Designed miniproteins, single chains, continued (2). Designs and how they scored, part 43

Each design is a single chain, and the fold is of that chain. pLDDT is the mean over its residues in the fold that is shown.

## One batch from the design tools (miniprotein)

Design m5478
Fold by ESMFold2-Fast:
Structure m5478 (fold): chain A 67 residues (1-67)
Amino acid sequence: MTEEERRERFRELLDLFAQSAIDAGVPKEEADRLRAEGLARYDAGKPLTEVVAEMGRRFRELLERYR
């Protein structure tokens, strides 16, 4: 995969996480903020694996807060 393809896959994953959070009752503003932060961290040069792991944990924490 190219770097552009990896970024698009990651963006799609973040979109899915954000939508799942919104569907579970998380405010759209909170989910959108976390999605944007994840993409910004990837764009800052963090390895995809590390960013995915961090964002997965943060979305899980956000979901637990609003359940």
Scores: mean pLDDT 80

Design m5479
Fold by ESMFold2-Fast:
Structure m5479 (fold): chain A 94 residues (1-94)
Amino acid sequence: SLLDEAKELAEELLEAVERKDVETAKRIGRELGKVFEELIKDPSLLEEAKELLEELARKLREMYAAETDPEVKAVLLAGAAEAQSLLKKIEEAE
């Protein structure tokens, strides 16, 4: 259920950014970060968490490259940085 919750929140985050809903994107990003912190505590979920974070980081960076709005760019950059931080924690746990 945590993995499914993370997948759903990741999709909602990308949708919020696409519609430029900065407030919703920031809220969902915080919720998603908490779900990933719980996911990485379970060794059996590390591979799936890593794959989801790698795809999310890639999509956020792609959106950043195409974005012109400074506030949306800031949210995308922060999200990509948090995903990279969580990926580093997974590599340290492996």
Scores: mean pLDDT 85

Design m5480
Fold by ESMFold2-Fast:
Structure m5480 (fold): chain A 86 residues (1-86)
Amino acid sequence: SPLTDEEKVKRFLELAKENIALLEEQLPSLDPQEQQHAKLLIEMGENAEDLEKNIELLEKMLELTDDPVAKAHLERLIEALKKLLK
């Protein structure tokens, strides 16, 4: 079965946390826009248990994102996190 949006955001934050060291290693090889996204992912991983902080970081990522499909995905993750803060 496909994951719910709540399950997707939990998995997203888990992966961000697991991949901090890899993202830090890759950072110098990325272009400036990719570096901005990678830095936000690192900060999300470092704050994986802080749902309010992760909403703020995802909103920053949304502002930096031009692709409509990626924007829609980020908006769904933000809504899922807001639902978890109930």
Scores: mean pLDDT 83

Design m5481
Fold by ESMFold2-Fast:
Structure m5481 (fold): chain A 93 residues (1-93)
Amino acid sequence: SEAERQAIEQQLRDSHSEKEVEAMRKLGRFLELVGKAYKEGKLTEELLKAAEEAARALKELGWLELIEKIRKDLEELGFKEVAEILRKVLEEA
């Protein structure tokens, strides 16, 4: 429910920094869009943008291992274009 979602979000904010909460939010949106693309067999521009935004937010937190794990998982699932976006973000100086 909306009330449960808001309670979880508030609990996250109380135990995490604003940057961590925002990165988790972006990651959640990205993974939701991956699920839709997998079910529908369609790669969307929205998914590609969400991938870049999530990867950049995770990189700012230093969560590089998580980005690399997601990149490998997506490559194995056939999302090569999405995996390439994550790779580029990881390799940026």
Scores: mean pLDDT 82

Design m5482
Fold by ESMFold2-Fast:
Formats: structure tokens, sequence, C-alpha cells
Structure m5482 (fold): chain A 75 residues (1-75)
């Protein structure tokens, strides 16, 4: 039952990082990062709702890591 909430929390963290990228690199970079984060959150939530909670969390964690890596490469 925790998978949906965990996937959502990871997705929200990825969106937050996307917004921070926008502050440092400008609007287009922030929009791209937010778009990726929103996609990962939506897919993670969908997977968790369908009973693939562990897979949803793993996908959300991978997406969050990709956003973090993008932020580091952009700084």
Amino acid sequence: GEGLEKARELGEEAVRLGREIGKTKGELAGQAAEGVAALVEGVGILLAKKGYGEEGVELAEMGLEAVRKGAMESL
C-alpha cells in the first residue's frame, strides 16, 4: 500500500529539482526538467495503482536520479 505514496513523494522531489534547474539555467532547461519529472511521477503513480508498486518506486527513483544528474551537469 506504500508504493503509491513513495512513488508520489519521489515524483514531487524530481519536480522540485526541475524547478531549481530553471532558477539556475533559465526557463527552457527548467521546463524540460519539470516535463521529465512530471512524466516519471505520472507513470510511477499509474504503475503503483495497477499493483506494480515496487516497479513504480524504482522508475520514480531512476527519474529522480536522472534529474539530479542533469542538474549537476547543468551547474
Scores: mean pLDDT 65

Design m5483
Fold by ESMFold2-Fast:
Structure m5483 (fold): chain A 57 residues (1-57)
Amino acid sequence: ELLTVEELVSPENEKQREKAIAENMEKYGADKVVEVQLVPSDSASGLEKLIIKLQKK
């Protein structure tokens, strides 16, 4: 099972990105991270959209 999650993160804060990935893995019971993308946010200046693709067993 594949799941895509989006979070708003600061581009300067790598720890915030790592935490968001870890928290979403735990929240959804994900087995592994398939893909992570960081793109400019359309809705929030100075923030980036973190797109996390997770795989569940």
Scores: mean pLDDT 76

Design m5484
Fold by ESMFold2-Fast:
Structure m5484 (fold): chain A 62 residues (1-62)
Amino acid sequence: ELIPDILKAAEEMAKEGKKTATLEELKKLLKDEESIKLVEKYMEENGKEEITIDELLELAFR
């Protein structure tokens, strides 16, 4: 399943030269509450303060 909102956030990070983002930075890039919730849950479950573009792409193409 493709999650377009998360994919677009990862693409925007790449365009800006960002390698990682915090949840607060991602809340500014993500438009859908369900996408925000999914990323937040992933970060909490994996004990991550920042998420990489590759991890966002994995979530987008789950």
Scores: mean pLDDT 80

Design m5485
Fold by ESMFold2-Fast:
Structure m5485 (fold): chain A 70 residues (1-70)
Amino acid sequence: MGQQTNAEIFEKSSKVAKEDGDDKAAELFEQASKAYRAGDTETGGRLFTQGLELASPETRQRISDVLLEA
């Protein structure tokens, strides 16, 4: 099985945000993952940061917990 990549972390963050009802943050995390996989790390990082800023404090804490398992 592959190691967790930044793109995969962003994809997991999108799923967590969707489960929490943060659809806007989930969309940004999904776009960040796609940009990062395409080699556009600047756009990917920017979108990921924007997603975190829009995410609720609950969603952000839950994402942090999931990432600690990765």
Scores: mean pLDDT 77

Design m5486
Fold by ESMFold2-Fast:
Structure m5486 (fold): chain A 57 residues (1-57)
Amino acid sequence: GSPSSLPSLSPAQLLQMAQQLGPRLEAALKFADVDGDGYVSSTELAAALKVVLQTLA
């Protein structure tokens, strides 16, 4: 591990990356749907993306 500062991504950039990740994002979204509402909040989306990024790293 290294003390690195993660780059600050704007919501627009995050959305763009989410679109590119499509299939992976869908799986992450399904995992983030803790409420079972079928509706994912931006907070849950960000958390799911973080998990995916951590797995990739």
Scores: mean pLDDT 65

Design m5487
Fold by ESMFold2-Fast:
Structure m5487 (fold): chain A 83 residues (1-83)
Amino acid sequence: SVQEAADRFFQLLDEMEAEAKKTLDDKDFERFKKFIEEHRKQVQELVNSDLPEQHKLLYIESLEGLALMRMSVLKHEEAKKQK
């Protein structure tokens, strides 16, 4: 369902925020946290919209793909710092 996809995306955003907190300094983390909050708001507005379910799912899947790419970069940078 659309809500189930949104809930998984919100969980991914929580994981990204946790990873960013380990990787980024305080200033960059606050900036990143604000972008996370904006994405959370956009998806919540999408879920509550009158758009067809298929369009909502495709949009959430597209955002999830971009978020997973960014998460991969954060984990790669964290791994480098621990060497």
Scores: mean pLDDT 78

Design m5488
Fold by ESMFold2-Fast:
Structure m5488 (fold): chain A 75 residues (1-75)
Amino acid sequence: LERAREIARRVLDALRDERLRDEGLARIDAAKSAREVFDALGDTIERSSPEDRAAMSAEIQRLAPELTALNAALS
């Protein structure tokens, strides 16, 4: 769970919209499972500007090995 939160927080670091970033961080901190963390992250990405979505998508691609390792640990 905490690893999922750390990965999601790193993705949100690319988000320039401070209000949306703070909302996303609060939802991630309140999440009780890795699935809820990534659901919160996905919702934040969908609500973001095209530029912020592109930046976060690039960060997700950079974090792909860590996401793969996390997914394997949850399976």
Scores: mean pLDDT 75

Design m5489
Fold by ESMFold2-Fast:
Structure m5489 (fold): chain A 98 residues (1-98)
Amino acid sequence: SKKIEEILKEIGEEIYKIILNDKELLEKLRESAGSHLSDEEIAKETSNIIVLTIKELIEEGIDLAEALENIADSIEESAELLKISKLLRERAKEIRKE
């Protein structure tokens, strides 16, 4: 759906901004991804991975709101990803009201 693609683009942009503005999260992601990547590259790659995982769940027949909640649940155990988990849960609530 074109509307779903637009929502996922917005979510990806918001995740990108959260990561780019969180120095502690960037440093932790750099440890796992490799020190050769810029902050912008780390933020973009991480946001892309999250969005692609959401898309995969939707392709498997999971509703957008449920897919967002599933990813939020999987990442909330990492304290550094809590802001992203919260964003996904808030977006899922908005979608469920529509």
Scores: mean pLDDT 83

Design m5490
Fold by ESMFold2-Fast:
Structure m5490 (fold): chain A 70 residues (1-70)
Amino acid sequence: MLEEREEELLKDVERAKEYLLSSEDIELLKQALEQVKGLIPQAEKQGFDKVVEKLKELVKELEEKIKELE
């Protein structure tokens, strides 16, 4: 039940990561960064440790991508 939900969220995060890291839209990336940061506390409350780890990785990758484009 919880494990299956976490697996679906992991797939969603991976898909979002591929899409966002292929984008050159700085405004989109900045909005996505704020949204991803907001999802981390929610995932932590649910005990989705793998999702939390992936979201933290995505935050770092989005910050690096934004820095590269600016």
Scores: mean pLDDT 80

Design m5491
Fold by ESMFold2-Fast:
Structure m5491 (fold): chain A 113 residues (1-113)
Amino acid sequence: SDAEARRLYELGRQYYLQGDYDKAIEYFEASARLSTDPRLRAHSYRLVSMSYFDLGDEDKAIEYFELYVRDEPDPYTAIVSLSVMSTVARRQGKKKVEESLRKLLDEVQKRAE
């Protein structure tokens, strides 16, 4: 149910804020799988991506950010998130994340036109 998906999302957020990224990922992935709400699913995938980014797993961070963009109903929200995350990746020297998210940003911008 979406109520259960929201509960799992909030538990994931608690673990994320404590720096327990492995548990955060587990709960956010469970939230995404149970959610019928595209926005809750998108937000869950975004937090999985951010958790992998903080763990230094660039490939998984990219994979889950692509899932976030797929499920985000508002392309302008996705564009803002992509711009912010690609800038953070650049500042941290995470070149693979920066390049992949910049390509995804170009694709989303073309779809929004």
Scores: mean pLDDT 88

Design m5492
Fold by ESMFold2-Fast:
Structure m5492 (fold): chain A 60 residues (1-60)
Amino acid sequence: SSSQARQQLDDLMDDVQRQILDARRRGRDQGLSDSQVLQLQQSVYDRYSPQLNQLADQQQ
């Protein structure tokens, strides 16, 4: 069902946003540089990119 895939995508995006904020806070708490914190945020995006593509592919 396309509607179910869309809901899962929305839920995943919300989870990704929360994980990015958590990664940022943890990185700064550990004394990481701005560039290192940005790298952690990018890693979260990269980690979820395949799942986003899989959901899109399943909808097609």
Scores: mean pLDDT 79

Design m5493
Fold by ESMFold2-Fast:
Structure m5493 (fold): chain A 88 residues (1-88)
Amino acid sequence: STAELLARARAEWTRRMAAMVEEDKDRFIAYMEKLVEWFEEIGADEDVIRELRRLVERLKTASVEEALALVPEIAEVLVRATEELLRR
């Protein structure tokens, strides 16, 4: 089902992003900033862009442990952004 596929995607994104944060948090932040710019260019919802920007700003001041706690929220927003784009 679509719900099962989205749940798996969220889990996989969470795992991969956590690994990226643990390896190099600053590079992960730079990657996320580019991803936000990309979503803005392709016309993603303003609410999604706003939430991603807030999460990126939190990442900039966060410790590694705090950044890891933010990863599930980032994954959820990215999955929702992808779902909205696919429904266009």
Scores: mean pLDDT 83

Design m5494
Fold by ESMFold2-Fast:
Structure m5494 (fold): chain A 73 residues (1-73)
Amino acid sequence: MEELERIKKALKEAFEGGLELMKEFGFPEEVIKLFEEYSKKILENIEDKEKMNEILEETREKLKKLAEEIRKR
C-alpha cells in the first residue's frame, strides 16, 4: 500500500509536469485534453494492470485519429 501511494504521487507529478510542458509548447487543445483524460484514468486504475493496458491502447487509437485529422488540416 505505501509503495502504491508513492508510485501514484510520482506519476501525478510527472503527468502535471507533462501537461505544463505541452501547454508551454503550444500543443493543440485536443491533445492536451486527451493527455489529461489519460493521466486521470491511469491514476484511478494504477492497481489494475489490465485496465491500464486498455486505457493505453484506447489513448493510442484516439491520438492516432487526432494526428490524422490534424495532418489533413
Scores: mean pLDDT 80

Design m5495
Fold by ESMFold2-Fast:
Structure m5495 (fold): chain A 72 residues (1-72)
Amino acid sequence: MAEKLKEEAEEAIKKGDFDKALELAEKLGEIDPKLALTVLAEIIREATKAGDDKTVDRGTLLGVKVTAKLNE
């Protein structure tokens, strides 16, 4: 399941659908926080490249939430 969510998130990133990519990363964070952080790093990187400040902000906030789960 985690691998499928990662693939779907990568496809969403390639299409510029950052809303879907963030939604998939959030779901992934509940299953595999480390993998979710990797996906979030890619979302933030591509959103920064695209000048999408809202996606960068959302990705950063979600990263904090996922990191809290990882460090429990």
Scores: mean pLDDT 82

Design m5496
Fold by ESMFold2-Fast:
Structure m5496 (fold): chain A 110 residues (1-110)
Amino acid sequence: SAEEYKKKAIEALKKGDVETARLYLIAAKALEGEVEQAKKDLLELAKLLEDPKFIELAELASEIEDPEKFALALEAIILYLKGGEEAYERAREAIERLLAGDVEAAEKLL
């Protein structure tokens, strides 16, 4: 739910993880019906971070139309932020599974 993502954002902020908190707030915004604004916020964050792999994951996630699948794609991007290069392929595959409509396969990768 949007409220659970807001709680996760507060916990990330308490740990000083501003980027993860921003991604959780973007997920909450999408679930509250503001999917287009959430996608714009995601792409603006990608421009600020200047990480080519983050940009690629953000662009892939922005192709998702369903708000709940989009929120799970943001969880995959958070996985990449925390795990770095070793998590990139798993994060990318999770987003590709969500684009294909396979939520169960995506959740197993998160």
Scores: mean pLDDT 89

Design m5497
Fold by ESMFold2-Fast:
Structure m5497 (fold): chain A 103 residues (1-103)
Amino acid sequence: RPARIPRLDPATFDEALQALRDNPELAKKISEAFEEAARAVRNGDVDGALEALQKAIEIASDNPAVKAFMEAVLETVRALIENGQLDVSAELLEKLAEFFKGI
C-alpha cells in the first residue's frame, strides 16, 4: 500500500505504477533515488535530497505519469522539509523506496 502523496491524482499514480511494472529497470532507478534522498535527509543534507529527486524526475522524463508522480513526491518532500518535518520526509522516502523495490 503506497504512502499518501498530497496533490497526486489517483489515476496518475495508477498509470505511474503500471509504467514502472512494465519497466523494472526504471523502477529500480527510482527506488535507488528514493533511498539516496532518504539518506541525505537523515544526514541533514536537504540540497542533496532534492538533487537526488530532481535526477529521478529527469530519468522519468520519457513517461508523463511517472514524471508527474516524481514531481508530486518532490513537492511533498520540499513542503515537509520547509515545515521542519525531516524525519517524516525521510520515512516517506524510505517507504516509497521499499514499495518500488518490491514492484
Scores: mean pLDDT 81

Design m5498
Fold by ESMFold2-Fast:
Structure m5498 (fold): chain A 71 residues (1-71)
Amino acid sequence: SPREASVTLAALTVTLSAAWFSIKYKTESKEKQREMLAEARRLIDEARRLGEDVSTAEEKLAENEKALEEA
C-alpha cells in the first residue's frame, strides 16, 4: 500500500543517514556499521518489492559500503 511504501522509505532514509553519519564520524564499530548497511539493503529490497524507485538509495548504499571498506 502507499502507506507501507512511505513507512519503508522513511525507515530507509533514517537507516542510510545513520550509517553515513556513523561511517563519516567513526561513532560506531565497523561490525555495527556493517549491520546498518545490511538493514539498509533489506529496506531497499522491500521498497523495490512495493514498486518504489530505489535508484538514489542504492547509490547512497554503494557509497557507504565503499567508504566502510576504505576506512
Scores: mean pLDDT 84

Design m5499
Fold by ESMFold2-Fast:
Structure m5499 (fold): chain A 60 residues (1-60)
Amino acid sequence: MSPLEKALIKALEQLKELYKKNIEQGDTLGARNSLKSIQSIKDAAKANGLEKVVAHAEKL
């Protein structure tokens, strides 16, 4: 796994944690923004053939 793939997977895990905190706090806007960021990383990963990053994002 490349350094870029590792960095993107770490970013996805951090966004998942942020999403959970936003939901727990009732921050609907923050939660929605976290999901948009996850989707953006997934879309960029698909465009660049980073299948491991795409698979990780889909399990979130």
Scores: mean pLDDT 83

Design m5500
Fold by ESMFold2-Fast:
Structure m5500 (fold): chain A 96 residues (1-96)
Amino acid sequence: SLDQLQQQIILSYGRMLDYYSGGDSGGFLVELAELYTYGARLALLRGDTDGARLLAQQAIKYAQQAIDIAKKNGDEETLKRAEKALEEAQKVLDEV
């Protein structure tokens, strides 16, 4: 239901805020990229190609920022997650 979806979104934002507040900006940006990629795939399944493109492009931007931060910090685990998020976002964009 819409109410259940709203609750899931609130929980996801809470987790992202915790990463950000803890100073893990790379982890925060990976979660944000994954969320936008999920949104892009849902939009594509619903036939909203314009929405899918917009969300996928935003996911790519967040994943790129996460890659830059992970490289700066030498965080190999966050780098791998960010590169995977970038690949998934690019796959959605290629399907649009």
Scores: mean pLDDT 80

Design m5501
Fold by ESMFold2-Fast:
Structure m5501 (fold): chain A 100 residues (1-100)
Amino acid sequence: KKKLLEQISKLHRELAALLDAAAAQEAAQGRDEVADILRELSREEREAAESIEKGDWESFSRKTAESSGLIIRLIGLGQQLPKAAQDKIREETELTKQAR
């Protein structure tokens, strides 16, 4: 159980770093609205990692729901997440199902 939670936490932190990099690229192109959403998503992913490390499944569930809402907003703006970020989200989802 402990090793699985550590893997989930690590994936959320890796995803946050990828999102911060994507936000910097979007900001450099003048897409400030997209960059702001990506930074907010990165923060939610870091907070999800902190929650799971503490065994706080309620906060983790809330943070992952908030992240899903932000992803829907990005899609509405015609923005796709980088493939590496999409791969991390899929891996997080599968490991989270195993930890339940």
Scores: mean pLDDT 82

Design m5502
Fold by ESMFold2-Fast:
Structure m5502 (fold): chain A 74 residues (1-74)
Amino acid sequence: AELALEAFRAYLNGDEEKARELGEKASKIKLSEEELYRALGEAARLMAEVYEAQGDLEKAAFLRELAEKYYALA
């Protein structure tokens, strides 16, 4: 879960190599479908807060909506 969140942060920061490495490590962890969607929802919510703090309200709104969709699938 935390490795997937760190991979997502690296991807958003443009560090594609680090995102790929962390993504490969995360893929070796067997998550249930419910745990995966819950983790994705939490990541999207946290990223929405980061973008809102940076003044990117459009991206923040999109990520907030995405988080709600993932929570509904969990």
Scores: mean pLDDT 72

Design m5503
Fold by ESMFold2-Fast:
Structure m5503 (fold): chain A 100 residues (1-100)
Amino acid sequence: SELEEYAKELLEKLFKENPDMSEEQKEAVKKVIEETLRRVEEEIKKGKISLEQGKEVLETVALTAKYLVTDKKASPEELVKRAKAAAEDLLAAKIAEGEK
């Protein structure tokens, strides 16, 4: 799908621009983005958000994951926890925009 391709391109760009990421951090980021993609696709299928809003959610989660990785104190476990929380908060905000 277009969203799957967009998510793959975001991950590729993120990893190329942040070569100091550990393999465990890269795997954690990939899992968060893949989970966010599934959630975004579900909400689009329900008519709750647009394709464009879904892309915004994916991009913001990727940027959040980048920030957490560049914070030298973030573990892979904390990365997953905080990025997932950010994804759900952002997704809820986009759904609320669509209900107005």
Scores: mean pLDDT 80

Design m5504
Fold by ESMFold2-Fast:
Structure m5504 (fold): chain A 96 residues (1-96)
Amino acid sequence: MSKEEAVEKMKEYLDEAARILEQALGPEAGRRVREMRENVLKAYEKSLEEAVKAFDEAGKELGRLIQEARDRVSPELAEKAAEYLKKAIGYLNEAV
């Protein structure tokens, strides 16, 4: 897989996580995930190292949103969001 394809797959999986969290917690949660994706992509334009740091920071907030969805709405939706986040991280590693 090319680095360009890996970045596009990462974007797709972050968008799916945003959609699921928006469905579970409302539009503000989806907006936060999309803003985090934008921050990761902006950091990636500078370097892969900065993109990884931005993703690590976003991961803490995403973990909080996933836990909130699990506790307040649906463990099943939370699990799906966590799975898509894990796939996005996998594709970020492929973008090396």
Scores: mean pLDDT 77

Design m5505
Fold by ESMFold2-Fast:
Structure m5505 (fold): chain A 106 residues (1-106)
Amino acid sequence: SILEASLDSLSLETQQVMLSGALLSPDPEMVRLAAEVAAKRPELRLVAVRSLERALKSPDPRVRAAAAEGLGLLGEPEAIPALEKALSDPSELVREAAKKALEKLK
């Protein structure tokens, strides 16, 4: 991906800042792309989990759904409490994304 290629030339600290910004984007497609990048990079996973947990508080249900999907993709058990809370989200889109994410985490 273009985001992944852009990160390869940067320091780890810069990669973490850029990834965090992308995961907190108002664009749900950018959030999904950033989560896919983080899933392939163990050194970015902790920052990604924290950023996606913040994105679950977005006013846009599409962004919250993308955040739940991203947490499921990362596969980190630390995300389970946030995903369980998202099962009670007012948006059906978010609830379905959280359910699917939890199925991947068991």
Scores: mean pLDDT 84

Design m5506
Fold by ESMFold2-Fast:
Structure m5506 (fold): chain A 62 residues (1-62)
Amino acid sequence: SLPPEIILRARTVEEGVAKFEEAMKAHPDAVFSVYLTSTGKLSGPLSSVEEARAELERLAAE
């Protein structure tokens, strides 16, 4: 009954957003977080493409 939790790995914001969008279409019941390998930071759970972009841009700017 708990949704599967998936961590996506990406080097850039653009790669992270693209992977998140594709993964959401493939697994709409899953909870996704993105790990930016360039900064070593994890987004936490994301609910939309817009939220993913905003959060990854925030993490990349740190």
Scores: mean pLDDT 83

Design m5507
Fold by ESMFold2-Fast:
Structure m5507 (fold): chain A 107 residues (1-107)
Amino acid sequence: MLETVREHAENLLKEMERLRDYLKPQLTPEQQKAMDELFKKVKELLDEAIARVEAGQPLDEVIDELRKKFDELYKEAKEKYKDNPLMQRFIDRVKKAIDGYIDSLRL
């Protein structure tokens, strides 16, 4: 369980890094900073979830809390960057990757 949670989280972060690096040449410095801040927030949520599983919390409870926190982050990011089509596209792709990660952890 814990190894699977860690491995899938690492894969998610690598997918997000690849997406960021692919888009980086088309981004302003401000947009790059915004993407880095979003990436940092996702990593913090994943690190928290891993710590909860390590502490012996039931996986289903950790998954439900993580899903709620990611949904909140997604709504916040979509609202903050509503007038930026490139950021909207990045946020939507990150959401898809996160949903895939969460689904991979469900029984």
Scores: mean pLDDT 79

Design m5508
Fold by ESMFold2-Fast:
Structure m5508 (fold): chain A 86 residues (1-86)
Amino acid sequence: MTELSPEELEELHAQRLAEELGIPLEKAKELIRLQREAAEAVRAGRPDAKQKQIEAAKKVLEMLEEAGAPQEEIDEVKEAIKELEK
């Protein structure tokens, strides 16, 4: 069988994200996991979906700040978090 498992695909996505953002692979894996959990919670209509989205967005903010991303990108994520907290 020639198809990658979901776990192998997630690892490849994490490796690509780590390369693009210049962050450690473990941080990229954590972000992808949080984003997946948030997306799954939203699709299932779970009461914690909003909290999961906020947690994922806060992790994105942390990683962008650590990577020295432009202030414009940091501010965009901060505004997204504020919108989710409404």
Scores: mean pLDDT 76

Design m5509
Fold by ESMFold2-Fast:
Structure m5509 (fold): chain A 56 residues (1-56)
Amino acid sequence: SSMADSQFQDMIELLKLRKEPESFITELQDKYNELKDAPDYDLLGKLSQLYNKLLG
């Protein structure tokens, strides 16, 4: 897996262990998939911002 994919999977595992709502996890996965399909995006930067925004 790419570094971005590995970091994202670690975040998802953490959210599952924290028993976060499945709707929250699904939204995060959907947004990550949208971001990774955009070839010119800073995927790691966007992933970090997304995680912080959804948890903040």
Scores: mean pLDDT 70

Design m5510
Fold by ESMFold2-Fast:
Structure m5510 (fold): chain A 86 residues (1-86)
Amino acid sequence: QEEIDRDVYKALALITLTVAELAARHQGREDDAKLVEETRDKAIKAMDAGNYDEAIKILEEGADKVTSPEVARMLRRAAELVRKAK
């Protein structure tokens, strides 16, 4: 089940990032939405390279840069999900 659990956590992290982007757009925070999109793309590339620690760092740095506390919380949750995917 290791690979199945890893894929599930990776998928949940990506879903969480999609929800974070939609939440930012719904709040009218286009800069936050753009930052989440860029952070998601970078995190996907890091995970595809097998570098989960880099993906976690990217997500946590993204959370520190967004202005919405709700969006920041979602990015930190995605980082936790990526930790479980290791």
Scores: mean pLDDT 85

Design m5511
Fold by ESMFold2-Fast:
Structure m5511 (fold): chain A 57 residues (1-57)
Amino acid sequence: MKEEEERAKKLAEILGLDPEFFLTYVKLRKEGKIKASVQEIIDNYEEFKEKLKEYGL
């Protein structure tokens, strides 16, 4: 839903992450395609950024 996407984008801004990257991460996590926690993506941000490019980012 649009409200959930807006919430995710705001959280990304607070964490200093790219909003589109974080929105894609949240969607993939809900679909069970990624199991990494939010802390894991923060700690390994560059690695996950490259990995998510494979999904069309």
Scores: mean pLDDT 75

Design m5512
Fold by ESMFold2-Fast:
Parts: structure tokens; sequence; C-alpha cells
Structure m5512 (fold): chain A 95 residues (1-95)
């Protein structure tokens, strides 16, 4: 992945983590995003997930109000993405 793609993934997750009604949890390489039925929140989630789906090394799957973002097991692609996504979540929680 390029630095620009890692930055795009970071900004997308940071946007998601700041949205009211959005919860992000991590389990290894998988990030689970849940959101409420608010139309503005839904539109913002859709835009961020579209950005993430375009990044090589990320796989996005949807099930209703839940989306899962899986980071590639390839360390060349997965490591910078996993670090960027984790940092985006921590920074938005004020930690």
Amino acid sequence: VTEAQVQAAYEAVRTLARLPGVTITRDGRTFTITHDDDPATRAAVEAALATLAAVPGLTVARDGNTATVTVSPDPEKGTPLALALGMAILETQGA
C-alpha cells in the first residue's frame, strides 16, 4: 500500500470513531463497526466504508447496521493499515 492509501484509511476510521451512534471494536485483524439508524450517521458510515473498501489490503463486509473491516495477513500491506486504524480509534477516544 502507499502512504496516501494508509492516510485515507486512517482518516476514514477517525471519521467513523467521531460519529455519534457509531461503535468500533477490534479483534486481531478484524474491526467491527456498528451504527444506529440515523440517516446522517448512515450516510457518513457509507462514505467512510467506501473509502476503506477502495484501499488495497482491506476487506469490507456488511450485515445490516454492522460492517467488518479485515486487514490483510500480508505484513507488507496489513501492518501499516492495522497500526493506522488502531491509532485512529485511540486518538478519537482521547487516549
Scores: mean pLDDT 78

